# Designed miniproteins, single chains, part 4

Each design is a single chain, and the fold is of that chain. pLDDT is the mean over its residues in the fold that is shown.

## One batch from the design tools (miniprotein)

Design m112
Fold by ESMFold2-Fast:
Structure m112 (fold): chain A 85 residues (1-85)
Amino acid sequence: EAEKKIKEVEEIAEKILEINEKPFDSIEEYLKALEEVLNVKATFDEERNPHFEDELVEKALKLAIAKLSENEEGIKKIYEEIEKE
């Protein structure tokens, strides 16, 4: 159900945004904090972007990044992707 998935993604994105308010010395420390709070494992792609094995967490990360960047088109696209599933 799309409504339930949207809510879960929004809740995870809020947790990511809270973690982003804390100072971190490295991207590795930031990812460890995300792994502990979200109970997921992170991997890095070839461009050193974080990815998660959980699809909802990965979408939540993209949503949080779009919100931090004030990327209205990105936010809309992420919600549309969740609704289509």
Scores: mean pLDDT 72

Design m113
Fold by ESMFold2-Fast:
Structure m113 (fold): chain A 102 residues (1-102)
Amino acid sequence: MEIEERLWKITNEEAKKILEKKEEEAKKLTDKKKQQELVQEATAEALRLIGDTIQKLLDARRSEEAAEELIKEYEEKEGIELNEEERKKALEEFKKKRKELL
């Protein structure tokens, strides 16, 4: 499975956790206005996280250095270390997608 698809899954899970955590905090509040503000802040944070992932994926498709940084971030988030063959395949996948943008 492609690193891009796995990163999207990680980002979606992180965004979901942000929303769920803030929704639970909002349920403990008695002020409806404060509840709405907390949910709006959580939504903005989740959207920013999604936007950051989109930008990183676009950068990785345009730059080999950015692709290497994104692979390292993926390794850190999953708690794994890719071997040289797996890393090379991931870089080649980003290079293939880069050709579509030119």
Scores: mean pLDDT 77

Design m114
Fold by ESMFold2-Fast:
Structure m114 (fold): chain A 68 residues (1-68)
Amino acid sequence: SMEEIEKLAEELSERYPHTKVEIVGEDTIRISGPLNVTELTGLALELIGDYPEFEVSIEGDEILVRAK
């Protein structure tokens, strides 16, 4: 739901203050910033482990987190 996405976006913004966390759709959050490949991969793996209810993908230099 939108409420769940808003809550997750707030949590991710607090957890990863060095990144830009944006709601880009009703079920989708984008995480971006000056992240290199190692940082992107590490962050994506952490999110996959901690948020199994969400689909996590790396798209270019950004991470997308989408509700299933």
Scores: mean pLDDT 83

Design m115
Fold by ESMFold2-Fast:
Structure m115 (fold): chain A 55 residues (1-55)
Amino acid sequence: MDEKIQEVLDELRKEMLELNEKIRAGEISIKEGMEMSRKRTQETFEKLAAIKKEA
């Protein structure tokens, strides 16, 4: 049960680091990175809610 939560959180952490690196490198804008971060965070909360609902 906790393993699925940890996996989802690890995926979010990895994606946030990748987005920050792309912003720093100038590959994406700060605005674009923030929008992507918001969407990824929302998806993570939805996945966590689904895991809790199934548990």
Scores: mean pLDDT 78

Design m116
Fold by ESMFold2-Fast:
Structure m116 (fold): chain A 80 residues (1-80)
Amino acid sequence: SPEERVLADVERALAYVKEIVDDPNATGDELLIAQMLIIAIRAGLDYIRRHGSPEQQARADRLLAEVDELEKKIREKIKA
């Protein structure tokens, strides 16, 4: 379904954000890319919350909690 493709795209983008956040040598530009990806990920999750099945909405809610933690880490790294 379109919803499953959006979830798959979100999960891939989230994995890439994790790679940037986990890299102690991540540049300011890479951290800005991670922030832009977080905006796109949130838009995809918002789509699933409006159009997905209850099971897909539950998956989106779990991913959203993960996004919130990663966004916090990105902000902390930019200030360091």
Scores: mean pLDDT 87

Design m118
Fold by ESMFold2-Fast:
Structure m118 (fold): chain A 82 residues (1-82)
Amino acid sequence: MLSEEARAATTAALRAAFPELEKELLEAAEKAAAGDKEAERKAAQLIAAAGILAAAADFAGDEALAARLREAIERAKKIMEE
């Protein structure tokens, strides 16, 4: 398990990064749904990154943030599938 200090720093960093990551992910998913192959690759990479960050948030004890990251991933997948 992470130390209390490392856990607090990790969750703070992830929470700060989340809004931009969610925005980029959903924008990439919408462009991918419109047929942009470069956006499709970007969306796939962002989904993978968000999954890693969700696992890190769970490990750090921020279950709410992990849930929000997983929700963003599912929204992106649904947009891409239409």
Scores: mean pLDDT 82

Design m119
Fold by ESMFold2-Fast:
Parts: sequence; structure tokens; C-alpha cells
Structure m119 (fold): chain A 101 residues (1-101)
Amino acid sequence: SATVARLRALLAEAEAHLEAKDWQGFLRAASEFVDLAAAALPELSPEAAERAAAALGELQRKLNALMDLLDDPSASEAEIEAAGREVIRALGEVVAILEAA
């Protein structure tokens, strides 16, 4: 799928931005990923769409947690990086669900 290939590319972009500590680039890649994955839901079976929607909800919760840490002047780099890695795991789960669909 062209959509899955683009989602994998966005995941790789997010991983590169995380390694570079480029949080602006990271959030842009993750936002584009969410929009693209959400747009793919109507093309899936109802069961696959439900699983993908749940995984997108988890991803959005983890993105919100990362954004809260980025806005917190007391947050450590280690806490921010750990939250970023959790977002990467959630992005990977969405890719895996859409590939299996």
C-alpha cells in the first residue's frame, strides 16, 4: 500500500528527529502520520478500523503527554526522550495494524 509506505517513511522521519532532539520536526512528522492514518480508516474492514482507531487514540494520548513535557520547564531531557520513544512505539503499532489489514 502507498499509504503504508508513506506511514513507514513518516515513522523513520520521526525516529531521525528524535535522535537529533529536533522536537519541532518530530511533532510535524507525527502530526502528518496521524492525519494520513486517520484518512485510511474508511478503507479498512470495520474490525480493522476499530483496532486502528484505538491505536490512534493511544498515539494521540502519548503525543499529548510529550507536548505537555515540552511545555514544562522542569521536565528533564530524559523524561522528554522517554515520552518520544513511547510515541515511536505507538506509531509502529498503527503501522503494524494497517499492514495486517
Scores: mean pLDDT 90

Design m120
Fold by ESMFold2-Fast:
Structure m120 (fold): chain A 81 residues (1-81)
Amino acid sequence: EAEKLIAEGLEALKKGDYKKAIEYYEKALKLNPKDARAWTALGEAYKKLGDKKKAKEAYEKALEIAPGNTTAEKNLEEIEA
């Protein structure tokens, strides 16, 4: 399930395994491409890995799906500053 993959990704992110977190979130997004939460989490993982461009792209997709997502909006603003 997509939600289980997101949970596994969050656990990997907390452990500092950013590449594994990205893999889990990408798998979750293959199952549900319109999950704004998964796009936000993917952006956070890329930001932690230092890939600012991919982080921005992921946050932008999260906002396209859920324009009121304050977490994605704030994170996008921070990496654009």
Scores: mean pLDDT 81

Design m121
Fold by ESMFold2-Fast:
Structure m121 (fold): chain A 58 residues (1-58)
Amino acid sequence: SKVEELSKKIAEEGKKAAEYWQAARASTDPAERDALLAKMREESQKMLDYTAEEVKLR
């Protein structure tokens, strides 16, 4: 179903956000940390967008 597809996408974006956050924490370069945190925020936003779409289908 569309809901199942969105749930999978939410989980995938959440995993990507966590991976970028861990990479940012491991980085010693401020510019690299900022770039990784920006990517984390982008994946977090996608997760929120998919969650909003799932709510609309209920």
Scores: mean pLDDT 83

Design m122
Fold by ESMFold2-Fast:
Structure m122 (fold): chain A 55 residues (1-55)
Amino acid sequence: MEATEEEVEEARRRILEESGAEPSAEDVRKGLDAFKAMGLSDEEAIEAVVAAGRD
């Protein structure tokens, strides 16, 4: 998996702050890895996972 533990924790923290959801680290890592596989940068992948968590 390409996502770091720091990226996973940052995305989880932001999802909790913005949507109140607390996804598992495994689910967040899968999302980050999937977005990176689509050609998104590390920062873009975090933003995409956070945006998905808002709904």
Scores: mean pLDDT 76

Design m123
Fold by ESMFold2-Fast:
Parts: sequence; structure tokens; C-alpha cells
Structure m123 (fold): chain A 68 residues (1-68)
Amino acid sequence: GAHMEEKMRKAREEALKLREEFEKKHPDMEVHIQLLDEETVLVTVIKGDEVTEVVLPLSELRAYLESL
């Protein structure tokens, strides 16, 4: 329904904002964020030949990215 669509839109906007902030701080890394639902994300971090993938709540995404 409309409420679910609004939640997904806000989740996408937050994920995009956090990705852009991360890329500005870490030009040597690539980050990909995939929404699995409105509360859960798959994060892929690429640094050279190292690839790290983690599934976590969207609410924890900022803290995770700031820890890198």
C-alpha cells in the first residue's frame, strides 16, 4: 500500500545519502547498498581486491560505515 511505498522511498533516500557521504570520505573505496526491505540492507564494500559483504538493519548503517 501507499504507506509501504513511502517507507521504501525514505529508506532509499537515506541509503543514497549515506553512500554519498562515505564516498566523499573514502575515495579509495567503493560501497554498494542494496535494500532488502524497508528496514534491512546488504552492504558491499570494495577496497582494492578486498570485498566485504554484510547484512544489517538500516538503522545501524551509518555507524557501520563510520567504523570503516
Scores: mean pLDDT 82

Design m124
Fold by ESMFold2-Fast:
Structure m124 (fold): chain A 77 residues (1-77)
Amino acid sequence: TREKIDEAMEYLEQGKPEKAVEILESIKEKTAATYYLLGQAYYKLGKYEEAVEAYEKALELEPDNVVLKHELKRAKA
């Protein structure tokens, strides 16, 4: 839901990526935005392999999204 996504973004901005992951994982039907934020949260936690997997899932849903392509490249470095 939009409310959960907004709350997860807020936790990421506050330096609480663990809380963001908890909220995003609770979303039953994940969109590209959900996977994108999971990727950002995992990246902030130093879980780069999980971040790559989340970004790849987001990119499968939105293959032309240039932001996702950029974040995936960064996480693979």
Scores: mean pLDDT 81

Design m125
Fold by ESMFold2-Fast:
Structure m125 (fold): chain A 71 residues (1-71)
Amino acid sequence: MVEKHVEEAERHIELAEEAEAAGDKEAAVEHYEKAAEHYEEAAKAAETKEEREKLIAKAVAARIRAIGVKI
């Protein structure tokens, strides 16, 4: 299940970047927040500390990008 959540998170990052490039801040924020949620779910299912820490870092990065778009 980790792989499925990572794939969904990556898809939402792509959609967020497309929305951001189009000037659609609202859609960009929504997709970055959904990406963070999927990375957080992947981290919960991760079997190693190293993989979990990488996924948490990606979730944090996505949330920071969402905050940056809101400003």
Scores: mean pLDDT 84

Design m126
Fold by ESMFold2-Fast:
Parts: C-alpha cells; sequence; structure tokens
Structure m126 (fold): chain A 79 residues (1-79)
C-alpha cells in the first residue's frame, strides 16, 4: 500500500464512519443520504481490499469520494 493510498483510506474511512454515525442517530434520514454513505463505505472497502492500486486508480477513487463528501455536506446543510 502506498502512502497516498493509506492517507486516502484514513480520510475516506473517517468520512464513512461519520456518515454511518449520523444515520444511526437519525434512522429516518432521507434515502439520498443513506445512498451517499453506502457509496463512501464501498469506496473505503475497495481501498482496504486492494492495497496495490495504481496511482491513476487512487486518484479516480479520491475524486469520487470528494464529490460524495461535498454532496453529503450540501444535503446536511439544507436540512
Amino acid sequence: MSMRQLLMLLTVGGSATTGRRVLESHPDAPEEVRELVKKLEEIYKYLKENPDLSEEEIEKLFDEALKLELEFERLVQAA
């Protein structure tokens, strides 16, 4: 596992954990919020299970995770 992949794993893992905690305290949360958290958790799992990803694959996953985090923040702020 590269240092960049490790840092990304920690960052995405933190966001996924925070999102899961929010859903556990708000069982009536909208489906859109639940889907975003699931996608973040899937990216985290993929990073964890695939330690030898290429730099290009890491960058693509990081961009996707950032887009999901931005949408999550937008939905939470609108609520």
Scores: mean pLDDT 78

Design m127
Fold by ESMFold2-Fast:
Structure m127 (fold): chain A 64 residues (1-64)
Amino acid sequence: SLIEKANELAAKAVEALSKGDKEEGIKLAEEAAKLYKEAGPNDPKTQQLADNNLAGGKKLAEAL
């Protein structure tokens, strides 16, 4: 499913950021957010998950 794919990309984003690869981590977080929005464009929880993933990824990358 799109949600499962988004979860895999989100996990890879966290791994990339943990290794100091900010560019790859942000890219993967953005791809995960896009898939969450595509999976549930009318679901507020899925939209919030997408927004939180993108914001969290950027904030974490800036902190590293």
Scores: mean pLDDT 72

Design m128
Fold by ESMFold2-Fast:
Structure m128 (fold): chain A 65 residues (1-65)
Amino acid sequence: MKVVEEAAREIEEMFRNMGVDAEVRIEGNKIIIRGKFTTVAQKLETIAASALGMIYGVEVEIIEE
C-alpha cells in the first residue's frame, strides 16, 4: 500500500472511532480533510490527523466548512 493511502486509512479510522464526520481525500501525496470541527474534541482530532501526517511523511490539509 502507498504511504499516503496508509496514512489516510489511519485518519479515517480515527475519525470513525471518535465520531467525527469528515471527508478524507487523497490528492497525489497530500491528504485533504474537509469537515466541521466545532467542539474541542473534534478540534483535537484535527491536530491528531496532522500529527499522523507528519509521522507518515505526507502533507495534510484541513479545510473547515
Scores: mean pLDDT 80

Design m129
Fold by ESMFold2-Fast:
Parts: sequence; structure tokens; C-alpha cells
Structure m129 (fold): chain A 85 residues (1-85)
Amino acid sequence: LLEEAKKLLKEFTEAELAGDEEKAEELADKLAELLSKLNEVERLEVHLLGAELALEIARERGDEEAAAEAERVVRELRRRLEEAK
């Protein structure tokens, strides 16, 4: 389940980058269903991956504001994940 959720998150991110709104919405719905079956620690790991992907994309695109926001989210999620272990 966790690995499947991480795979769906990556596919969702690719669909968002491609501008495929319908595909992104379908993948988001499937991801939400999988997330509901994960425990809190596993959900934090998926959210952390999403934030890390957003940070990398923002940095590659030179979007400094988006990168700074994603970096803050990454730090907060890493802190929460460490506390949950």
C-alpha cells in the first residue's frame, strides 16, 4: 500500500506537470483512497515525498517563492515523521 501510494503520487505529479487535469484528478482520487488505508506514519511519508517533489520542481523552474514554501513544508513533515517514530 505505501509503495503503491508513493507510485501514484509520482504519477499524479507527472500529470500535473503535463497539464493533464483529468488524469491528475483521477490519480488524486485513487491516492486519497490509498491514504485512508495507511497509518499516520505512512501518510506522513507520502506527504513528505510530495513536498520533496514540489521543492525539486520549484527549484528547477527557478520559482524561489514556491521553493521556499515547499522547503518549509518538507522541514515540518520531516520533524513530524521523526516524532512519530
Scores: mean pLDDT 80

Design m130
Fold by ESMFold2-Fast:
Structure m130 (fold): chain A 61 residues (1-61)
Amino acid sequence: SLAEEGERLLEEALEAARAGDAATAGKLGQQSVDLYLEAGDEERAREAEARVVRAILEAGA
């Protein structure tokens, strides 16, 4: 499903962020958000964006 693909991409985005690859994390995170929005799940889309941004900022500290 779109939501399952979104979850998979979100986990990959978070792994990229923890590895210090902000560019890959941002790209995969955007794809995850887009899939949740296409699935009609605006809450999961907002949560995914927040999680990716937080992970990128934490890795950059």
Scores: mean pLDDT 86

Design m131
Fold by ESMFold2-Fast:
Structure m131 (fold): chain A 71 residues (1-71)
Amino acid sequence: NLEKVREGMEEVLEALRAGDLERAAALEEELMPLVEEVHREASTDPEVREELERLYKELRERAERLFAELE
């Protein structure tokens, strides 16, 4: 599931880069159940939690860079 969350978040970032906010929102909606499942796994598995935190940090930095370009 962590890998699917990563793939889904990459697609959301690509939609945002293209300026397609509707597609980004739809992709995020599809991704949300998987994100919740991974968060439940992370609450009991420190290794999954570390991978999730690393992924979120990477994606957050990429999203911030993208939003700086769009402003």
Scores: mean pLDDT 76

Design m132
Fold by ESMFold2-Fast:
Structure m132 (fold): chain A 84 residues (1-84)
Amino acid sequence: MEREAAARLLEEAAKAAEELGMEKTAKLFREAAEAARAGAPDEELEKLIQEAIEELKKEATEEQIKKFAERVAKKQAELAAELE
């Protein structure tokens, strides 16, 4: 997958987190998106994504996590269709 596609998905994850009131999680996903665009090594990108997920678990309620997952899944499907 092109890094641009990964960056777009991470930006959508950041937006979903912001819409759900998870500002810290949103910031970390945005940083991961920027790293993906900058061509960061896969190991660094995976670490940033993992840090964002761990913050999500700390900041979010179970309901917010479910809503976040639903929004990200929808955006992933939309981006997959757009990037054909």
Scores: mean pLDDT 79

Design m133
Fold by ESMFold2-Fast:
Structure m133 (fold): chain A 86 residues (1-86)
Amino acid sequence: MELEKLEEEVRKLEEELKAEFERLKAEGVSEAELMKWYKEKLLEVYEWLLKKARELGKEEWAKEVEEAKKNGVPAMEKRIKEIEAK
């Protein structure tokens, strides 16, 4: 099924992002830079998921992803600002 293939792609992407996050953290990248990188990757994932949901005709799923993006991005930006102010 197209959905099962997408779930496999999401799982691989999640594993790749976790490995990269841990690598950057181990290399001594600052908390603010890590959060900026994570926000950028999260935005890329949301755009990719929205495109896939629309291609599959999953309008309800597309709305859920768009809502998660609208709620998640401002929270991440606020957190980055708090870290940079410290």
Scores: mean pLDDT 76

Design m134
Fold by ESMFold2-Fast:
Structure m134 (fold): chain A 68 residues (1-68)
Amino acid sequence: SMRDEVLARLEELIATEKDPAARRIYEALLRLLKEGRISPEEAEEAIRLVEEGRYDEAQRLLVRALVR
């Protein structure tokens, strides 16, 4: 499933990421996705923002998910 694919991708990103800021975002995404607090689509969007260096936008997406 898309969820299982995104979970596997986040685990790999956390294991290989050298930037601590990016790694913290990936760890938060993994937790929220496991808890069902974000969709796999939202997680993929946040991953894309991190890959583009748009950490502020990725963080805003995380905050939006947390306050729902």
Scores: mean pLDDT 87

Design m135
Fold by ESMFold2-Fast:
Structure m135 (fold): chain A 70 residues (1-70)
Amino acid sequence: GIEEFEKRLEEVLELAKKAKEEKNEELAKEAIKKAEELMELARRTLPPEELKKVEEKYEEVKRLAEEALK
């Protein structure tokens, strides 16, 4: 089941990159919200080892989006 989470996080990562490039706070907040929703679902459905891989992508999304907010 990890493939779906990885694909959706990659889509959110692209939103975070765009938010950082454009300094767009609205897109940054959307990227963070979508990533957090995906992480909550992943924590309920994925085993710990797969969850760790998804968390690494989530942290990247959050970092890029937070840079857009500064």
Scores: mean pLDDT 81

Design m136
Fold by ESMFold2-Fast:
Structure m136 (fold): chain A 93 residues (1-93)
Amino acid sequence: GAAEELKKFAEKAAKKVREMIEEAKELYKEGKLEEALLLLEIAIGVARLVAAVVRLVGKKEGLSEEEIEEALKPLEEALEEAEKLKEEVEKEL
């Protein structure tokens, strides 16, 4: 159903965001702070866009707010990790 499809979509996006976070961590370890920051900004932007799409489609499909939040949980966790890492990188600039 629509809830399961949106959950899978959000999970795929969360996986991609986490891959970007891991790449940004390696760039940070190498002292490539500006490249790490740019990649984290892209990851945050992707996560926010996907979350907005999932909320919009979920509401149109008649899903409850609770079902939408459950579907978004892995993506929101990845977003929070990206934002925290971005703050750490920015402190070193």
Scores: mean pLDDT 88

Design m137
Fold by ESMFold2-Fast:
Structure m137 (fold): chain A 67 residues (1-67)
Amino acid sequence: KKQEVANLIVAARLNYVAAELEGAPQEKLDEARKLIDEAVKAYENGDYDKAIELAQRALDVASEAIA
């Protein structure tokens, strides 16, 4: 589970960078960045369920921003 959460956070960060490079709206980039930061904090606190949920939401926001 811990490794799974780390992998999701990395995926969310990579999608964020891709969205930024493709010129996604700043509002969507800010939303994704906030979710990534919250996922990292949850991960550091050992709340892996919350970290997974937040990282997945960040991934979805970043992916939709470039669709």
Scores: mean pLDDT 80

Design m138
Fold by ESMFold2-Fast:
Structure m138 (fold): chain A 65 residues (1-65)
Amino acid sequence: SVSHLSAALLLLVALSIEGSVSEVRLEGDTIHVTLRKVTPQTQRELERAKELAEKAGYKLTVTVE
């Protein structure tokens, strides 16, 4: 749903502002996330964002710098 996608994107924007995420790209049905920092908190937020994205019909992929 739109609400699930919006929630996922808001989490990713928050991580970007905090500096843990360097890039977020939406291509077709896939959200691509590039990480600068890997912490337990960042992993938890990414898992939550992935669950929300999947409920909206999107895939979430993660790359580490």
Scores: mean pLDDT 81

Design m139
Fold by ESMFold2-Fast:
Structure m139 (fold): chain A 67 residues (1-67)
Amino acid sequence: KEAEIEKLKARLAKNPDDVSTLVQLGVLLFEQGKYEEAKEYYERALALQPDNKAAQNLLAKTKKKIE
């Protein structure tokens, strides 16, 4: 829902290194079919935690939707 995305974006503006918020934003954008935006948030999460298995799996699924 749009309100959830705006709330998470506001949280991320205060804490840009919040991996949990980055992953949650990616999931919500993926559910809305905004795969390129979801990919960017997962890539940011992986830049902070390269071994985050959940973010790795979500990024792989997202790439399959656009390529």
Scores: mean pLDDT 82

Design m140
Fold by ESMFold2-Fast:
Structure m140 (fold): chain A 80 residues (1-80)
Amino acid sequence: EIEELEEKLKKETDPEKKAKIYKELGEIYFEKGDYEKAIYYYEQARELYKSLGNEEKAKEALQKVIEVGVKILEEAVRRV
């Protein structure tokens, strides 16, 4: 639930847990077709994982941003 996750995000201070919530929000917005919000939340997760020194999860989040970018291009050609 988007609203529930956004409320949890506002109350969460642990950056590892916050990054997980950001990633989950990115996934939900991506599935909903809100690509701008999906990129935003995946980028927030990536920056938090970078700050935590978790390079592997930061790379995973970057890969998700790339996947959203591909979907934006697919969406654009679908509306031709």
Scores: mean pLDDT 82

Design m141
Fold by ESMFold2-Fast:
Structure m141 (fold): chain A 86 residues (1-86)
Amino acid sequence: GPDLEEVEKKVEEAIKETEEIKKRVEEEGPSEEDLKKLEKLKEELEEILELLRRVGAPEELIEKVEEAIKLIEEAIEYIKKKKEEE
């Protein structure tokens, strides 16, 4: 089964990277590279979420992953909006 400590660490790293990308976008403007990176992080967390649900992981951990995915989705939407606005 999945190592729950490793999952928690990966979630924390994804959140940190999302925050770093968001800060860079606010300072330097949006890039296609930032979107690709966030979309990859989202896909990785979605795969983890499916695995956790299959193995009956603690609901608290499932909720943390879902919240992290939502944070990434909000960042993607924000960056896409900034790219569309001249």
Scores: mean pLDDT 84

Design m142
Fold by ESMFold2-Fast:
Structure m142 (fold): chain A 60 residues (1-60)
Amino acid sequence: LEELVKKIEERLEEMKKKLEELKKVSPTIARVGEHELEELERELEKAKKDEEYARKVLSE
């Protein structure tokens, strides 16, 4: 589970970098994508905290 979350987060970071590059070519489209990624990143951070709690519960 934690490794899966880590993988998803790495993908998210890569997408952010691509969006920054896209911003130079088409700022308008990049802005929309940035907003969506920020929302997803917040949800992922919450999921990571829940996953740590779930890991503790599963170990006991």
Scores: mean pLDDT 69

Design m143
Fold by ESMFold2-Fast:
Structure m143 (fold): chain A 95 residues (1-95)
Amino acid sequence: EVEEAKKKAEEAIEYAREAIRYAMEGDKEKALEYAEKAIELAKKSKASEETRELLIQAGELAKKGAETGSPTLVTAAGILLSGAQIELEREVKEA
């Protein structure tokens, strides 16, 4: 259960990364779809509250960046995603 939940956090990271990529390419439909999937997987993960919050915020910023065409929001989403990845790696090493 814990290992499966951490796998969902890893999947959320990959979906958020793809959402950011699609937003940068101007594919709003795919960016929104992948961002929503990332948020859903983050909420279902049993990663730390900090990791989950960073993933959810990254997904939400990617979603808003895609909707508004804002490079600033897409960049912010990428920064939060990097933070979430670092926090998840720390959790795995301290287990």
Scores: mean pLDDT 80

Design m144
Fold by ESMFold2-Fast:
Structure m144 (fold): chain A 79 residues (1-79)
Amino acid sequence: SMEEIDRFIENMNEIIEKYYDKILELAKSVFEDPEEAEGLAKFVTFLVAVMYADKETVSEEEILKAAKEIIENWKKRFS
C-alpha cells in the first residue's frame, strides 16, 4: 500500500540520519581522498537504509558491519 511505502521511506531517512556520520568515518578510514570517501559513504548509507528499513530489530553493529563490508569490497574491486 501507499502507507507502507511512505513508512519505508520514513524508516530509510531515520537510518540515514542516524548512521551517515559513522559510515562516513568508516569510509574515511579506507579512502584517503575526502571526495571518494564522501561519495561512497552517501551511496553505502543509502544501500544499508534500503536493506534495513523493513527490519523491526536491527543492531547498530549489524548495520555498521554491513556498511564496512560494502566499503571494503568497493575498494578491492576498484583498487
Scores: mean pLDDT 84

Design m145
Fold by ESMFold2-Fast:
Structure m145 (fold): chain A 63 residues (1-63)
Amino acid sequence: SRSEKIINNFLKQIAKENNLDEEEMKRVRRLVEQTKKEKGLSDEEFAKLFLERNNLSEKDLLS
């Protein structure tokens, strides 16, 4: 989905900024999923929250 692409591109940015390897990225993805469950957020709500917090639009992460 569009929200999944936004989240995946955001995670790629986190990996680049923090020099994370593939195994570390797998752990980050697990934390994202756990945070979504704990806060009751959907993929769309999570994506929207992170776009807002970083002053980004969907176009910034999908283009």
Scores: mean pLDDT 71

Design m146
Fold by ESMFold2-Fast:
Structure m146 (fold): chain A 65 residues (1-65)
Amino acid sequence: DDLRRRAERLREAARGLEEHAELLREKAKKSDPETGKQYLELAEDVERLARRYREEAERLEREAR
């Protein structure tokens, strides 16, 4: 069941990215406004990647059934 294993890897990667985005948002709150803006922009990019990974994992999980 290679599709399930690929989906599991994508979900794990998405979790890591979501955790990283939260850390970036935390850093933004503790930074000066200019640096904080950079952290927020990076967090948004990381969150978009995590969403794409989750969507692909869901697709693979549906195909595996």
Scores: mean pLDDT 85

Design m147
Fold by ESMFold2-Fast:
Structure m147 (fold): chain A 70 residues (1-70)
Amino acid sequence: AIARFQALPDSAEKFNNLGNAYFALGNYADAEAAYRQALALDPNYAEARNGLAGALVRSGRADEAVAVLA
């Protein structure tokens, strides 16, 4: 029980939601960092991968966005 609850503060969902918040504020660098943290915890988190690609496109790094989605 305790171990399951302690995993939640550092969940992929938490960092994905943080990335979405930074993205909405136009802070694409912090959004990228948050989405990368989500993917470090769950490499198959499709929403975080899509968010990372979006942040890269908005930062003028569309080639890197294509690589993330490949």
Scores: mean pLDDT 77

Design m148
Fold by ESMFold2-Fast:
Structure m148 (fold): chain A 102 residues (1-102)
Amino acid sequence: AEAMARDAREAARGSAEATKAGAERGTAEAQAAAGVAAIGAGTAAWLAARAGGGEEARRAAEEAVKAANEAAKAAVAGDAEEAKKKAEEAAEAGERAAEAAE
């Protein structure tokens, strides 16, 4: 369980860094990067919750997935600012889920 939580946290951190780098390069690229990073963060959060973090990890994972879905919707709508904001929320929630799963 501990190893899975650490891997999930590393994935969430990498996703957050990719989102920030993409956002700095421009609107269309930021939109695409934010969407991909948000999906990664959501996945990492689910894995961390399943590693045994209890209710706190599960709640954080649900927040990460919700934010990731909202980031994807914003990206499809062409709203790079909203996509970036939601991707950052997903990454933060993913990190919280991974930490709670420890």
Scores: mean pLDDT 66

